# Designs tried in a protein design run: designed miniproteins, single chains, continued (2). Part 100

Each design is a single chain, and the fold is of that chain. pLDDT is the mean over its residues in the fold that is shown.

## One batch from the design tools (miniprotein)

Design m7466
Fold by ESMFold2-Fast:
Structure m7466 (fold): chain A 94 residues (1-94)
Amino acid sequence: SELEELLKELEEILKELEEAHRNRDYEKFRESVKRLIELLKRLAELLPEKAAGFETLIELLESLLKQPVTRRLAGTAIGLAQLLVRDLRELIEE
């Protein structure tokens, strides 16, 4: 399903975010956050009943990209991606 394909892409983005953060490669981290934003836009189109939540998360991530990436901000973005993986898995299991 399209939702399962988006989950796989989200899991790869999460891996990229975690690797970039471990390596302190915050340029690569920013690129992975931009990819996460594009994925959230596709999720909002696929799940219009949940679009408002995805749109709020997009705005939060776009705001994060306007600032220097600190360890704390990187941790927040990774945590949000982890919660999205969990929530999307639960949606697929329903």
Scores: mean pLDDT 84

Design m7467
Fold by ESMFold2-Fast:
Structure m7467 (fold): chain A 90 residues (1-90)
Amino acid sequence: AEEALERALEAARAEAEPYGVAELAEEGARAHFEALLALQAGDGEAAVRALREAGRKALEIARAMGASEEELRELEELIRRRIEEVERQL
């Protein structure tokens, strides 16, 4: 688990470094990993909270990378849909 998290954080950093958002990418990857662990533990509230945090970071990264308002709206809708799917399975 720890090795998988470290690998995910390194990958996220490497992909985001050219855009100046490596720290945000690490925060997003960590939140996403927390959501997966919470889902495996049956903690739906923690999973939803972590997914919302991961989604917020994803939007900040996309904006920093020059995403348009249309692209940001599409990403926000995708994040909302994923959270609703998790909530429905609880």
Scores: mean pLDDT 77

Design m7468
Fold by ESMFold2-Fast:
Structure m7468 (fold): chain A 86 residues (1-86)
Amino acid sequence: SLIEAVERTFERLRELMPDNPAIDRLRELAIQLFRDPSATPVQLAAAAILLAGTEFEVRLLVEQGKFEEAKAVIEETIAALEELLA
């Protein structure tokens, strides 16, 4: 299911940044969007692509020891999902 795929993405993000509480906020927004019956297939696809890109970028930054930049990517993704839910 879409919710199971989203939860797997957030399990991986929490593994990369276990002390970042912003990941839980990002998860709440993602689940809200994927459970919204008014969400269009285009919005769901855009959110899925955004989350996949965020996971990839966060992984690269964490591997480089750029933890503050990785945190900024999570915050930027939160802002993007909040815009999509507006």
Scores: mean pLDDT 85

Design m7469
Fold by ESMFold2-Fast:
Structure m7469 (fold): chain A 92 residues (1-92)
Amino acid sequence: SVLEEDLALLSSEESRELAERVLEAVKLLESPDEEKRKKGIELLEEVVEELIEKAKRLAKEKGIEIDEEEIRRILEREKEEIVELAKKRLEE
């Protein structure tokens, strides 16, 4: 997946930190507490923005051309799928 490729461009420490934040967001999204679910969405939005910024920096350092808008579109779709899956689990 594109997320796996983006994570491969990060350091081991950065990849671990990012994965932990995504897991934390998923736990919040699966909460019956509406306020916790909102925090989960906000955390995923922060992760998306950080991934885009890191991808841009790594690409610039390596002299690789990337389509920022395409990466953003893909990451936003992945975020929406995570939110929808968590919502589906909460409703059933």
Scores: mean pLDDT 75

Design m7470
Fold by ESMFold2-Fast:
Structure m7470 (fold): chain A 89 residues (1-89)
Amino acid sequence: MKKIEELLELLKSKDKEIRRKALDELLNLVKEDPSLLEYIIPKLVELAKSKDPYVRATAVILLELSLKIIKDEELRKKIEEALKEIESS
């Protein structure tokens, strides 16, 4: 998925506005198709291990916002496990 990969790269941007727009667009895509989280969650866990604290914060924010909009219990559990892994790292 070229669009998803491109947006995930934009989350690493030094420009706060670019990161915000990428986060907003990824969140909208997840809202339209929650199954995209199967692909996105592992990528966000990697971003949350970044040396850049802004990149780490952006990954965590996207996971937390996804929890607020997702109704599927299995996907919610995967997001919660990802957040727990990030805190334990």
Scores: mean pLDDT 82

Design m7471
Fold by ESMFold2-Fast:
Structure m7471 (fold): chain A 67 residues (1-67)
Amino acid sequence: SPYAERIRELARRAIEEYGLPEERLPELVAETAALYEGWVSGLKLPPSDALLEASVRIEAWTLARLK
């Protein structure tokens, strides 16, 4: 999917922004993709970069709390 590359870019940025270990990058990418698909397919929200950004921020914040 074309959006998968954008999720990886945003996730790399979020790893640095939220002070997460870089080993968490694959986990953050997977969790972000799951959340985004839930919003697009489940809630029928229109696909957008803003929605991808929101998805990555939510998952990065969640991982930062759990460590």
Scores: mean pLDDT 81

Design m7472
Fold by ESMFold2-Fast:
Structure m7472 (fold): chain A 68 residues (1-68)
Amino acid sequence: SEEERLNRITMRVTRLLLDAGVPVEEANKLAVSLYKKYRELVERGEMTIEEAERKAFEDAQKWIEEKK
């Protein structure tokens, strides 16, 4: 389902952040923020679920890079 695919965004982003050494509380907060952002774009028809998954992951990677 669409909801299951969107939930994968949260799981994948959280895992990426935790693997990069981000504290669990901060990782969860960012993952939820990215989930909400991309869910909104998908619900508005401005983005496909596949694009949302990819862009959320890219945003998380960029955030890790910018954090130092």
Scores: mean pLDDT 81

Design m7473
Fold by ESMFold2-Fast:
Structure m7473 (fold): chain A 66 residues (1-66)
Amino acid sequence: SSTLRRIVDAVASAEGGSAGLLRSALLSAGVPQEEIDRAFAEAGVTDLTELLDPETAERLKRALTR
């Protein structure tokens, strides 16, 4: 969905935008925890404290917007 892509882009563009912040934003938007965990695993996100780089953000958008 376009909403999920916007959330990923907003967090990735923010100063200090981490995978943990994205997870919190997605949960607040009503994305199921199981879907977030799947998308993060597919994107190779293993550390929620890491900052979202452009490549990781693109992988996350692809995983979330199937």
Scores: mean pLDDT 81

Design m7474
Fold by ESMFold2-Fast:
Structure m7474 (fold): chain A 76 residues (1-76)
Amino acid sequence: NAYKEKIKASAETMLELGAAGPSDPEAFLKTAVDAGISEEEAKKWIEEMEKGGGVRVSLTASPEVIRAEMERARAA
């Protein structure tokens, strides 16, 4: 499932870049579950992100969009 792989890669990109979490945790969980990722796995990603002090971004199906959003937020 290409969509599931893209969402998983996007969440991994958020973790790698030190996102403090999703902008909307409920929307993050819905997007992950709709992509076929377990609610438990998605909640663990949120918990891991919350340990950081970075910026918050929305989960999208594109890791490149996540990178651009993180860079923009850091510049602000």
Scores: mean pLDDT 75

Design m7475
Fold by ESMFold2-Fast:
Structure m7475 (fold): chain A 88 residues (1-88)
Amino acid sequence: EKKIEELKKKAEEFKKMADGYENQRTAYENIIKDLEEAKERAKTLPNADEVIARYEKGIEEARKNLQTAKDNADFYRKKAEELEKEIE
């Protein structure tokens, strides 16, 4: 009885972790979009090449963080699903 309740609680914790990482994913997707738009606007600046290079580096870092958030979200989602299947 208590073992099933503990497994349900653990599955719920993993779901919350997955939701947290999905929120991070959305945040990084928005950061990338904002940086891409800023990069496009920067093309008209006198020092466009230097400013664009900085935005491109920021986009690369944000893309790496996005991938980590996606991987963590998928990992915890699968863990929650595995526990729920064990509970039946």
Scores: mean pLDDT 86

Design m7476
Fold by ESMFold2-Fast:
Structure m7476 (fold): chain A 80 residues (1-80)
Amino acid sequence: APPEPLTPEERAELRQRADDVVARYKEILLKKNPDKPEEVEKQVEEMRAYLDRLIEEHPDVARRVIDGWEARLKMEEERL
């Protein structure tokens, strides 16, 4: 059977988590690439678009992807 559609509450939670992931990703990239703000902005925009698309088109995958990014960002933050 196809995956169940997200409830409005679940969708709002994933969007909030995605926004947090994007914000943390931007902070990490700026710390690692302080001389390349334009490249950082492009990568941040690409990530936001990717996560937004996943939440809308593949909600069953979105949660796993966001969980994975949260774990990855925690590891990267520990290196800063």
Scores: mean pLDDT 80

Design m7477
Fold by ESMFold2-Fast:
Structure m7477 (fold): chain A 64 residues (1-64)
Amino acid sequence: MEEYVREVVEEALRAADEIPEYADRLRGAAAQAFMAMDLNPELGLKRAEETRELVERVRAEAER
């Protein structure tokens, strides 16, 4: 779980650097996932999944 959350956070931060119009939103989602992981593993996983979905959506929007 921690490894998965870390990978999602790194990908979101990478996407934020590549897609500046969504940078604040992506960094915010990554921060929430990372903070939630330390407090509640279940919430951390949920936030990581939401962050991954956001990254996928943002990358798809950036293509067009």
Scores: mean pLDDT 80

Design m7478
Fold by ESMFold2-Fast:
Structure m7478 (fold): chain A 98 residues (1-98)
Amino acid sequence: AEVTVTPTTVTQGAETTLTATTSGDVPSPTQIVLADAAGRVLAGSDAVPAGGTAVITFTADVPAGTYTALAAVPAAVAATGDARAGVVATGNAVTVVA
């Protein structure tokens, strides 16, 4: 399974829309989430079918640093509040720059 998110760089303080695409064996529906190093969900898409596209809109009022896009089972993320609980694919990094 693979997740690709664009853009990979976001300016701190800006509202940005990320587009994610999934490929390979991902569950249907899949949620794409943007998580910090501790697995805390900062932003997420609506649930999308496998091989679909997802949109994540967030305001980058978070510390500058590296965040990871993850494909996850929506029910598992919702039950735990931890993006890692339902992870089925790890995507590319998204960097927040000052």
Scores: mean pLDDT 71

Design m7479
Fold by ESMFold2-Fast:
Structure m7479 (fold): chain A 85 residues (1-85)
Amino acid sequence: MTPEQARSQGVNEVIKARDAALKKAKEEGTKEAYLESAKEVEDAAKKAIDDILKTSQGGASGLGVEEIRGIGDGTVAELEEAAKK
C-alpha cells in the first residue's frame, strides 16, 4: 500500500468514527453533555488526522504505512470510548 493510500484509509476511518461518535452523543445527551462530547471527539479526530499526515510524510514509506495503520486503529478505539462516556 502506498503512503497516500494508507493516509486516505486512516483519515477515512477517523472521519467515520468521529461522525458515529457525534451522532451517538447527540442521541444520548442533554445539550450540555453533547457539547462537551462533541468537543472531545473533534479534538481527538483533529489530532489523529494531524498524526496520520505527519507519519505519511516521513522518509521510510514502509514504516510509515505500519505507523499510520496503528494510529488509525488506536484513534477509532479512542473515539468510540469518548462516545461511550
Scores: mean pLDDT 68

Design m7480
Fold by ESMFold2-Fast:
Parts: C-alpha cells; structure tokens; sequence
Structure m7480 (fold): chain A 96 residues (1-96)
C-alpha cells in the first residue's frame, strides 16, 4: 500500500498541472475517492473483503482513465496520468 500511496501522490502532482478547472476538479475528486479506498484496504485484515476493495479501487481507476482520456487535452499530461494509473492498477494486482 505504501508504494501505491506514493504513486497516487505522483498522480495528484501531475493532475495539479491540468489547466481546465472543471476537468481538474473531477479528476481530483476521483483521486480522493481512490485514496479513501486505499485507506480501507490498508485497514482490512479479511482477505475476501480486501479483494473486494481492490476490485472497487481498480474500477474507480478505470473510470479515472476514461475521464483523463476524455477531458485532458494536453498530450504529455494525459500520457503521464494514464501511465501512473496503469502502474497503480498493476501494484493493486500485486496486493491480491
């Protein structure tokens, strides 16, 4: 989880560079939701509940990926965000 939290912090830093205020707000809201789910995963000791929370986090990351692709017009910011989202998803798979 600590590695995933570090990747999420990097994602927040890149998201801060989004020039469109509405897109930035939506993306930051989705990142905050993921952060809350990660805290729940870290607090969970039951393997079945942990797996459910990881799958929920992955679903929110897929929604975030779609939002970034649709709303972030800067190609460099978009590609950086998508790369970090994919890295977070891979790190979550390793937690299973």
Amino acid sequence: IATIKSLLASLKAIAAQISNAAAKSIINSQISNIDTILDSIAATTDAANKAILINIAKDVLDILKTTVSALVSDANIQSSLLSLINNIKAALDAEL
Scores: mean pLDDT 81

Design m7481
Fold by ESMFold2-Fast:
Structure m7481 (fold): chain A 68 residues (1-68)
Amino acid sequence: MSEEQQKLLEEGNKLAAQGVLTAADTGDMAAADALIERGRELYEEAGEPELGEKSAANARAAMAKAVG
């Protein structure tokens, strides 16, 4: 894995976490989901679409739990 790919994965993970925090702090599910999807797109850019799908699914599960 290149340093550029590693950085994309790190940014994707950070965006997924930001999405969960946005849902927890504001209750804005649309804003939270947009951040999670942006993170998934960065995983696809890094050539790891399966990790991106798993990251987004985990973040959405955490988001739903945080808002409930």
Scores: mean pLDDT 81

Design m7482
Fold by ESMFold2-Fast:
Structure m7482 (fold): chain A 77 residues (1-77)
Amino acid sequence: AAPKISREAVEAVIHALRELAEQGLVDPELAEKYIRDLREAYEKGDNAAAVKAIMKAVNSLDDAGRDAFAELVERRV
């Protein structure tokens, strides 16, 4: 079974995406779209959709953005 995403992990990802958008490492409109998709999936209990939203966000980043995202998520999880 796919691992269940915790509330803490969801909040960490949302924080990381917003910080990356503020730093110009991701398009703010794209970041807010992924945040909405992730929140909706989590609230519906759709773990697969939540994981997919996170993967789409990560795949939209370059190497520098991915490194910054990983560091920001690790600080909150």
Scores: mean pLDDT 80

Design m7483
Fold by ESMFold2-Fast:
Structure m7483 (fold): chain A 78 residues (1-78)
Amino acid sequence: MKEKFKELLKKAFEDVRKHLKGPRLTPEQTKAFAELLKKKLEESKNIDENTVRQALYEAALEVGGIPDLEELLKELEK
């Protein structure tokens, strides 16, 4: 991953996690979350912290929770 994107993702994820807590996502749900996040970000002309935060919220609502950050980063690096 690009370092700038990784930094934005970590900041946005920390903020989202403070407001959203659900059951721990399964590996399959984490993969679905990562794919949804990728799709949302690919549709965006500019990637900033607000765009990443919104994409994280949308993915969390669709999947029904938020993954572990380290597991999410592993899926995004594939």
Scores: mean pLDDT 76

Design m7484
Fold by ESMFold2-Fast:
Structure m7484 (fold): chain A 83 residues (1-83)
Amino acid sequence: MEVTLEELAPGVYRLTVTYVAERDLKQGVAESGMGMLVIAEAVDRGLAVVGKIEYYVNGEPLKEGQVIKKGDVVTGVATARRV
């Protein structure tokens, strides 16, 4: 799992979390799992996620009903603010 923080403005960050799928995943399962990881990584850094989390598979936006295949790269991107 890879985690990257990019400072956009003082106290405001782009948080990116990436992992390689170990199993085939349904869209809702992938979003729930990634969303929890993004929130946990923000909290561990003294940050709060603001707005929506955006999900990507192999660099493309995750679509409704999409099945993520084993070996696919799953990415979650969020804006986070220092609290």
Scores: mean pLDDT 85

Design m7485
Fold by ESMFold2-Fast:
Structure m7485 (fold): chain A 91 residues (1-91)
Amino acid sequence: DREAVEAGLREAIEELDKLAKESKDPKEKRIAELSREALEAALAGDAEAAKEKAEEAIRLYAEMNPEVSEEEAEAGIELVRRLLEKVVELL
């Protein structure tokens, strides 16, 4: 279902761009920008760039949110990396 995946990515990119523009916190803005860049890379078929940007976003989120453990952050990175790989395979 390539069309549904592509449509979902485009909608998520628009939402993240809006969040980046509306955010007052520079780090929240950067997380939204990195997340948007990750999805843009996935849509372009660049799984490695997508994974790199997503990892940066998750690590920055964990840095800002002390309640997120290192183990939770690493688990999130691994999950998102696998999901991005599958998304690129579907496109």
Scores: mean pLDDT 84

Design m7486
Fold by ESMFold2-Fast:
Structure m7486 (fold): chain A 90 residues (1-90)
Amino acid sequence: APKRKLDEEQMEAALEAIREVVEAAKQGVPEEDIKKGLERFLEFALAHVAEEDLPALAEELRRVAEELEKLGKKELAELARKAAETLLSR
């Protein structure tokens, strides 16, 4: 199977990538670019990450969604919540 358990370095990198979504939004990075990054992350996680590691990524996505909602980025927040839900459905 193409799915693998993330090592410590890979998990930290993945969590950092998710957190960078909030910082990008705060810095005024185009919303469309942030959406594409989040979509690529979701595709990566669904294709390559073991089921046992998905809850940690989903929790971080939900935290990011809350922060995006506070910034008024409703569309990005909805995308992050949908991504978390998709990961937890596996």
Scores: mean pLDDT 79

Design m7487
Fold by ESMFold2-Fast:
Structure m7487 (fold): chain A 61 residues (1-61)
Amino acid sequence: GRVVEAADAEEAIRAANELFSDPRVGALRVTTAEGTTVARSVEEAARAALGGPARIEGIPR
């Protein structure tokens, strides 16, 4: 899968929009220092990336 590093919630929003533009991507795995969250929307990805850098990865449908 494609992985994007995001320094903050704004970068996470950009990364989520780019990853969700691929119709094969059904969800995003967002990994921060606090753990891993599965986001099904840009808003969920931004929320998961609050408070620091995140690694965002596309999950196939």
Scores: mean pLDDT 80

Design m7488
Fold by ESMFold2-Fast:
Structure m7488 (fold): chain A 85 residues (1-85)
Amino acid sequence: SSAIYKALEEAAAKYPEEELEKKFAAANEEAKKVAEEVDKTKDYKKALDKSLELYKEILKFLGLTEYEPEVEKKIKELEEEIKKK
């Protein structure tokens, strides 16, 4: 949900920005390469499929960082809060 993504962003903001910025910069560079490749083919369906794959990689990228324990904790806290209501 959007609430989970917002919690991930808030958790990321608590950690060293320089290192996180480098990782997001690398992800954006990869996204740009994918967009350029799709623009040459003009295949919008491939653009959607590659965008979805890229978002899954970004989520895995964040989950495999040094921020993972705090991000996982925040997700669990949100899940438990939802269950209580």
Scores: mean pLDDT 54

Design m7489
Fold by ESMFold2-Fast:
Structure m7489 (fold): chain A 112 residues (1-112)
Amino acid sequence: GGGEMAGLGAAGGARAAAESPYGVEVGGGIGEGVTKMGAGAAGASGLASPEEARKAGLSAGKGMGEGAEKAGGEKVLPGDDAPLSGGLGAAKGGKKAGEEAEKSAREAGLKG
């Protein structure tokens, strides 16, 4: 199922955020994206083929992982603004990927 692949990508992103010095802020944004991505993947699995659901999950997970990695990598020695910038980047990446997956689920008529 597509949910498993979406979960793997989301777990990777969440793990990277948790290991970051900005884990609380970055994790919050990724958490929001994970919630939306999970709903989208579940919906896509009902409507789309397993392959399409899997691709949606992989794209969402990759976006979240890249966001988390960029947030952690760019600001290793933080100033006051660095955690916010990193967290916003990760939140935008994860949220955007999650919204795309959720949109697919809503088109399937599934509650998400």
Scores: mean pLDDT 47

Design m7490
Fold by ESMFold2-Fast:
Structure m7490 (fold): chain A 100 residues (1-100)
Amino acid sequence: MIKVPDPNASPMERVDKLLENIEAARKNGATPEDVAAVYASALATMSAIVRQIKDEKVLAELTEVFREMDERLRAAKSNEEKLEALEEGARRIREILEKA
């Protein structure tokens, strides 16, 4: 089941929930519906994180990861490849937040 993040969650907690949702979708056979729900969750997570971050350099790094995720999603030939693109992007966002 895809979980909606707590609106009071930190950026790191939001990324961790996104990673949990990606794993749940993968375990459920990477259905088109679950992949679409994870993608919507990723967009909401990115929007919330951008609103919480004030450092312009961190925002620029996050924006580049979001751009690369979108490009990989558009190039993906399967639902499994879409989940892989979302997971790689989420992991990179997590690394940026840990260094900030």
Scores: mean pLDDT 79

Design m7491
Fold by ESMFold2-Fast:
Structure m7491 (fold): chain A 120 residues (1-120)
Amino acid sequence: AMPSIEEIKKALDAAKTEEEIIEVIRQYFDEGLALLRDKAANGSEDEFLYTLTLFLSNLVEALKYAKEKGVSPEKIEEIADEAFARVEQIIADSNLSDETKIRALIFIHYARKKIKEILK
């Protein structure tokens, strides 16, 4: 299952350095990306879109929380861009319908806008 934002925040609270915060974020995102890949291959299109919505929500909230803990805006942007590129690759490589791929890219577009807002 997708990790909860509360689990992610608890792990971030235990991190003591910027490097440890980034490592926690990357670990949870790797877990979320693995689940997205599984849903793209073996799930319904509705399950994929729902899982993507949870992943993107967790991404935005975790990066906002990391910024509040002192991670630089430049590092937040770098991590966000890496995560979005990996999600876009999963979508591109999938056998999902063109309609579902378009909807997924719209969700990513709005998540990118939210990240830009937290970087200010």
Scores: mean pLDDT 89

Design m7492
Fold by ESMFold2-Fast:
Structure m7492 (fold): chain A 85 residues (1-85)
Amino acid sequence: HLASPDTTRFIAELENSSRTSVTEDEFRELVWKTYAENKNGYKVGDEIMLSKKVTDLYAKTYGLDKTSFTLQEFVDLLNEAARES
């Protein structure tokens, strides 16, 4: 799932690089990269469903016109998406 320990580690590495925000395109790339790095634990169907949940939460929380996120907002979205069953 997207809020795995590996996802938390990846986001912590971004924080250590002094990055405090990401663009929408970077956010999508981070979601995809996190999935790809943990692909041995994910099925294609699970990936599609989790990506949709993340996109829905993004739209619900920030609206489709939001062009950047803080790392905290990114973490919160991933944790919320993973919590939904």
Scores: mean pLDDT 56

Design m7493
Fold by ESMFold2-Fast:
Structure m7493 (fold): chain A 86 residues (1-86)
Amino acid sequence: SLVERFYKLAKELLEKFDSFPKEIQEKLASYGINSKEDLLGALVTAFAVSEDQEELLEKLEDLVNEENLEEAVEYLGELLEKAKSL
């Protein structure tokens, strides 16, 4: 299920948070993500408000695999900013 895929990816991302490249950590911080707790809140918010959960999960998979990191972080950030506007 999408929910099971999300929880698995969220767990892996939390475990990798402190190991992301400095540039990626700085980009996450620009979206208000400065801790594992912030990341968890951001991931849950993004999943809950996403109109395209499959696309979100693909971006989270990119983050887990350390592929297209900047694009994946930007996608998450844009979704979080959109969520604040609702």
Scores: mean pLDDT 84

Design m7494
Fold by ESMFold2-Fast:
Structure m7494 (fold): chain A 115 residues (1-115)
Amino acid sequence: DPVLQALDALIAELEAEAERLSESVPPLAAVLRVTVERLKQLRERIAELQKQGLITPEQEQRLLALIEHARAVLAESVARALANPSDSAVQLEAGADVRRAAVLPLTELIQQIEQ
């Protein structure tokens, strides 16, 4: 399943970055861990919808695009946080950007499919 594979890759990248950044950027690492838990819950919902055949090819392409965007936002946000090691406000904003890109659009699309 290309959506579950892409989502599993995003979850693994978020977990790896959270571990890597735990000492250097603790505020971002904490937000990434919360984002992982939210995405694991979304993964279970997506897996059930795929099992039921409820995800259309158009919805699959939209899910993949959202996951790709979230991965790009993660890369930019990690770079921004590392460039600002003494600025906790920038680090918290970077974490908020990742959570906003990864969780909200995927949740909204999955809720639309479930209805």
Scores: mean pLDDT 88

Design m7495
Fold by ESMFold2-Fast:
Structure m7495 (fold): chain A 71 residues (1-71)
Amino acid sequence: MARELLREALRRAVELAKKHGKPVEFSLSALARELGVSKSTVRRLIREAEARGELEVRLEGDTATLSAPAA
């Protein structure tokens, strides 16, 4: 399901942010198109992951900036 694919993509983005020691930036529209879901679904799932402490995120228009959780 698209929800599972997005969760896996978010896990990989957090791992990439940890590996490079800096935030990972991506387009919500591009990710929504790739997964075949709406931008609101992508935003909701990202915020759910943030609420669980799995990542930190900044949403600015169409751009999402993900970083590893602060200690």
Scores: mean pLDDT 76

Design m7496
Fold by ESMFold2-Fast:
Structure m7496 (fold): chain A 68 residues (1-68)
Amino acid sequence: SSVDEMLKKIEEAGEVLLEEAKTASPSERRALVDLVRRELEIYKAQNADERVIEKIEEVLRRLEEVEA
């Protein structure tokens, strides 16, 4: 389904962002968190599938853990 394809793309993009965050400066990590947070709000505003929202929230939480 198109939702399954979207979930896979979010997962793959999330892995790339998490790897980038590990080698990024603190300010660059903050910018990545802000970017994903903005994307999440856009998807929520568009009433995206709940599974897509939850997957983006998971990526955001993992990015915040790298900064902590």
Scores: mean pLDDT 83

Design m7497
Fold by ESMFold2-Fast:
Parts: structure tokens; sequence; C-alpha cells
Structure m7497 (fold): chain A 65 residues (1-65)
């Protein structure tokens, strides 16, 4: 869970940088920090879900562009 949350947050950060989305970069960096600091599977699952949602939104924006 924690490792997947970190990987997903890193992917979101990479896509945000490719899109030159400064707000997305800041949000992805915050999620990455939360993933790295998660001490339980429940905390990691929440960060994973938020990171997955952010990544999905960014991928949809990229597909339309």
Amino acid sequence: AKQKAIELSQKALKIAKELNDKDGVKLAQKLLKQAEQSQSDDDAEIVYSLSAMLLSIMLQVRKRS
C-alpha cells in the first residue's frame, strides 16, 4: 500500500510537471510527502486513493490536449 501510494504520487508529479501545472505539482508533492510519512495501511490507502484521483484527472486533461 505505502509503496504503491508513493509510486502513484510520483507519477502524478511527473505528469503535472509535463503539463506545466504549478498547482498540480504542489498538490502532487504534498501527496508524495503524505505517502512517505504514512505509518499505517489505512493512511497509505487514503493517500493512494487521492493520488489515483489526481492522476486520473491529469491523464484526462492530457488526453484532451
Scores: mean pLDDT 76

Design m7498
Fold by ESMFold2-Fast:
Structure m7498 (fold): chain A 100 residues (1-100)
Amino acid sequence: EVREAAEKAYEKGYEEAKKALEEGDKKRIAELISRIVGAELLAIGYKIDKELGIKPSKEELKAIAEALAYARGIAEALGEDEELIKRLEKEAEELIKEAE
């Protein structure tokens, strides 16, 4: 299920970011922040497609939902803005519902 894949991605993002913080791995933290930016760009691309009447495949919806969930996990572990975290959660949930 897309929801289960997204939940696993969230847990993975959280644990990877928590470990990077505990280890003080600045390069890894920077890479993880870049993954948040990448997920936001995927969400923007999805919104553009929807506005233009382009229907994504279930496979594409799943991939974007997983990227957003993974980014949410990273953002929570890194202590990013609550507004960003809620946006990532809402965007992931929208994609999960469309894939179901």
Scores: mean pLDDT 87

Design m7499
Fold by ESMFold2-Fast:
Structure m7499 (fold): chain A 82 residues (1-82)
Amino acid sequence: MYRLAKVVIRDGKIESVEFFETEDLEAAKAEARELAAKANEDPSFQTTLVLITEDPAHGLTEEELEKKLEEELKAYEEAAKK
């Protein structure tokens, strides 16, 4: 079981975060690639998927997720500039 967060970004700001679960990691990867491709077509609107692990040693909260997503968004923007 894989827990995912779908993040909607507008003008470089996080607009919304949706949490959902999937058992099909390959389908989740395909959706992430599709969202990345759409983000390249519209620079003012982006969506991304983040994989969350459900290990008992890591209590990832919604606030901690938002902080990690901000870091992932910076990495994504840096990669897009290359």
Scores: mean pLDDT 59

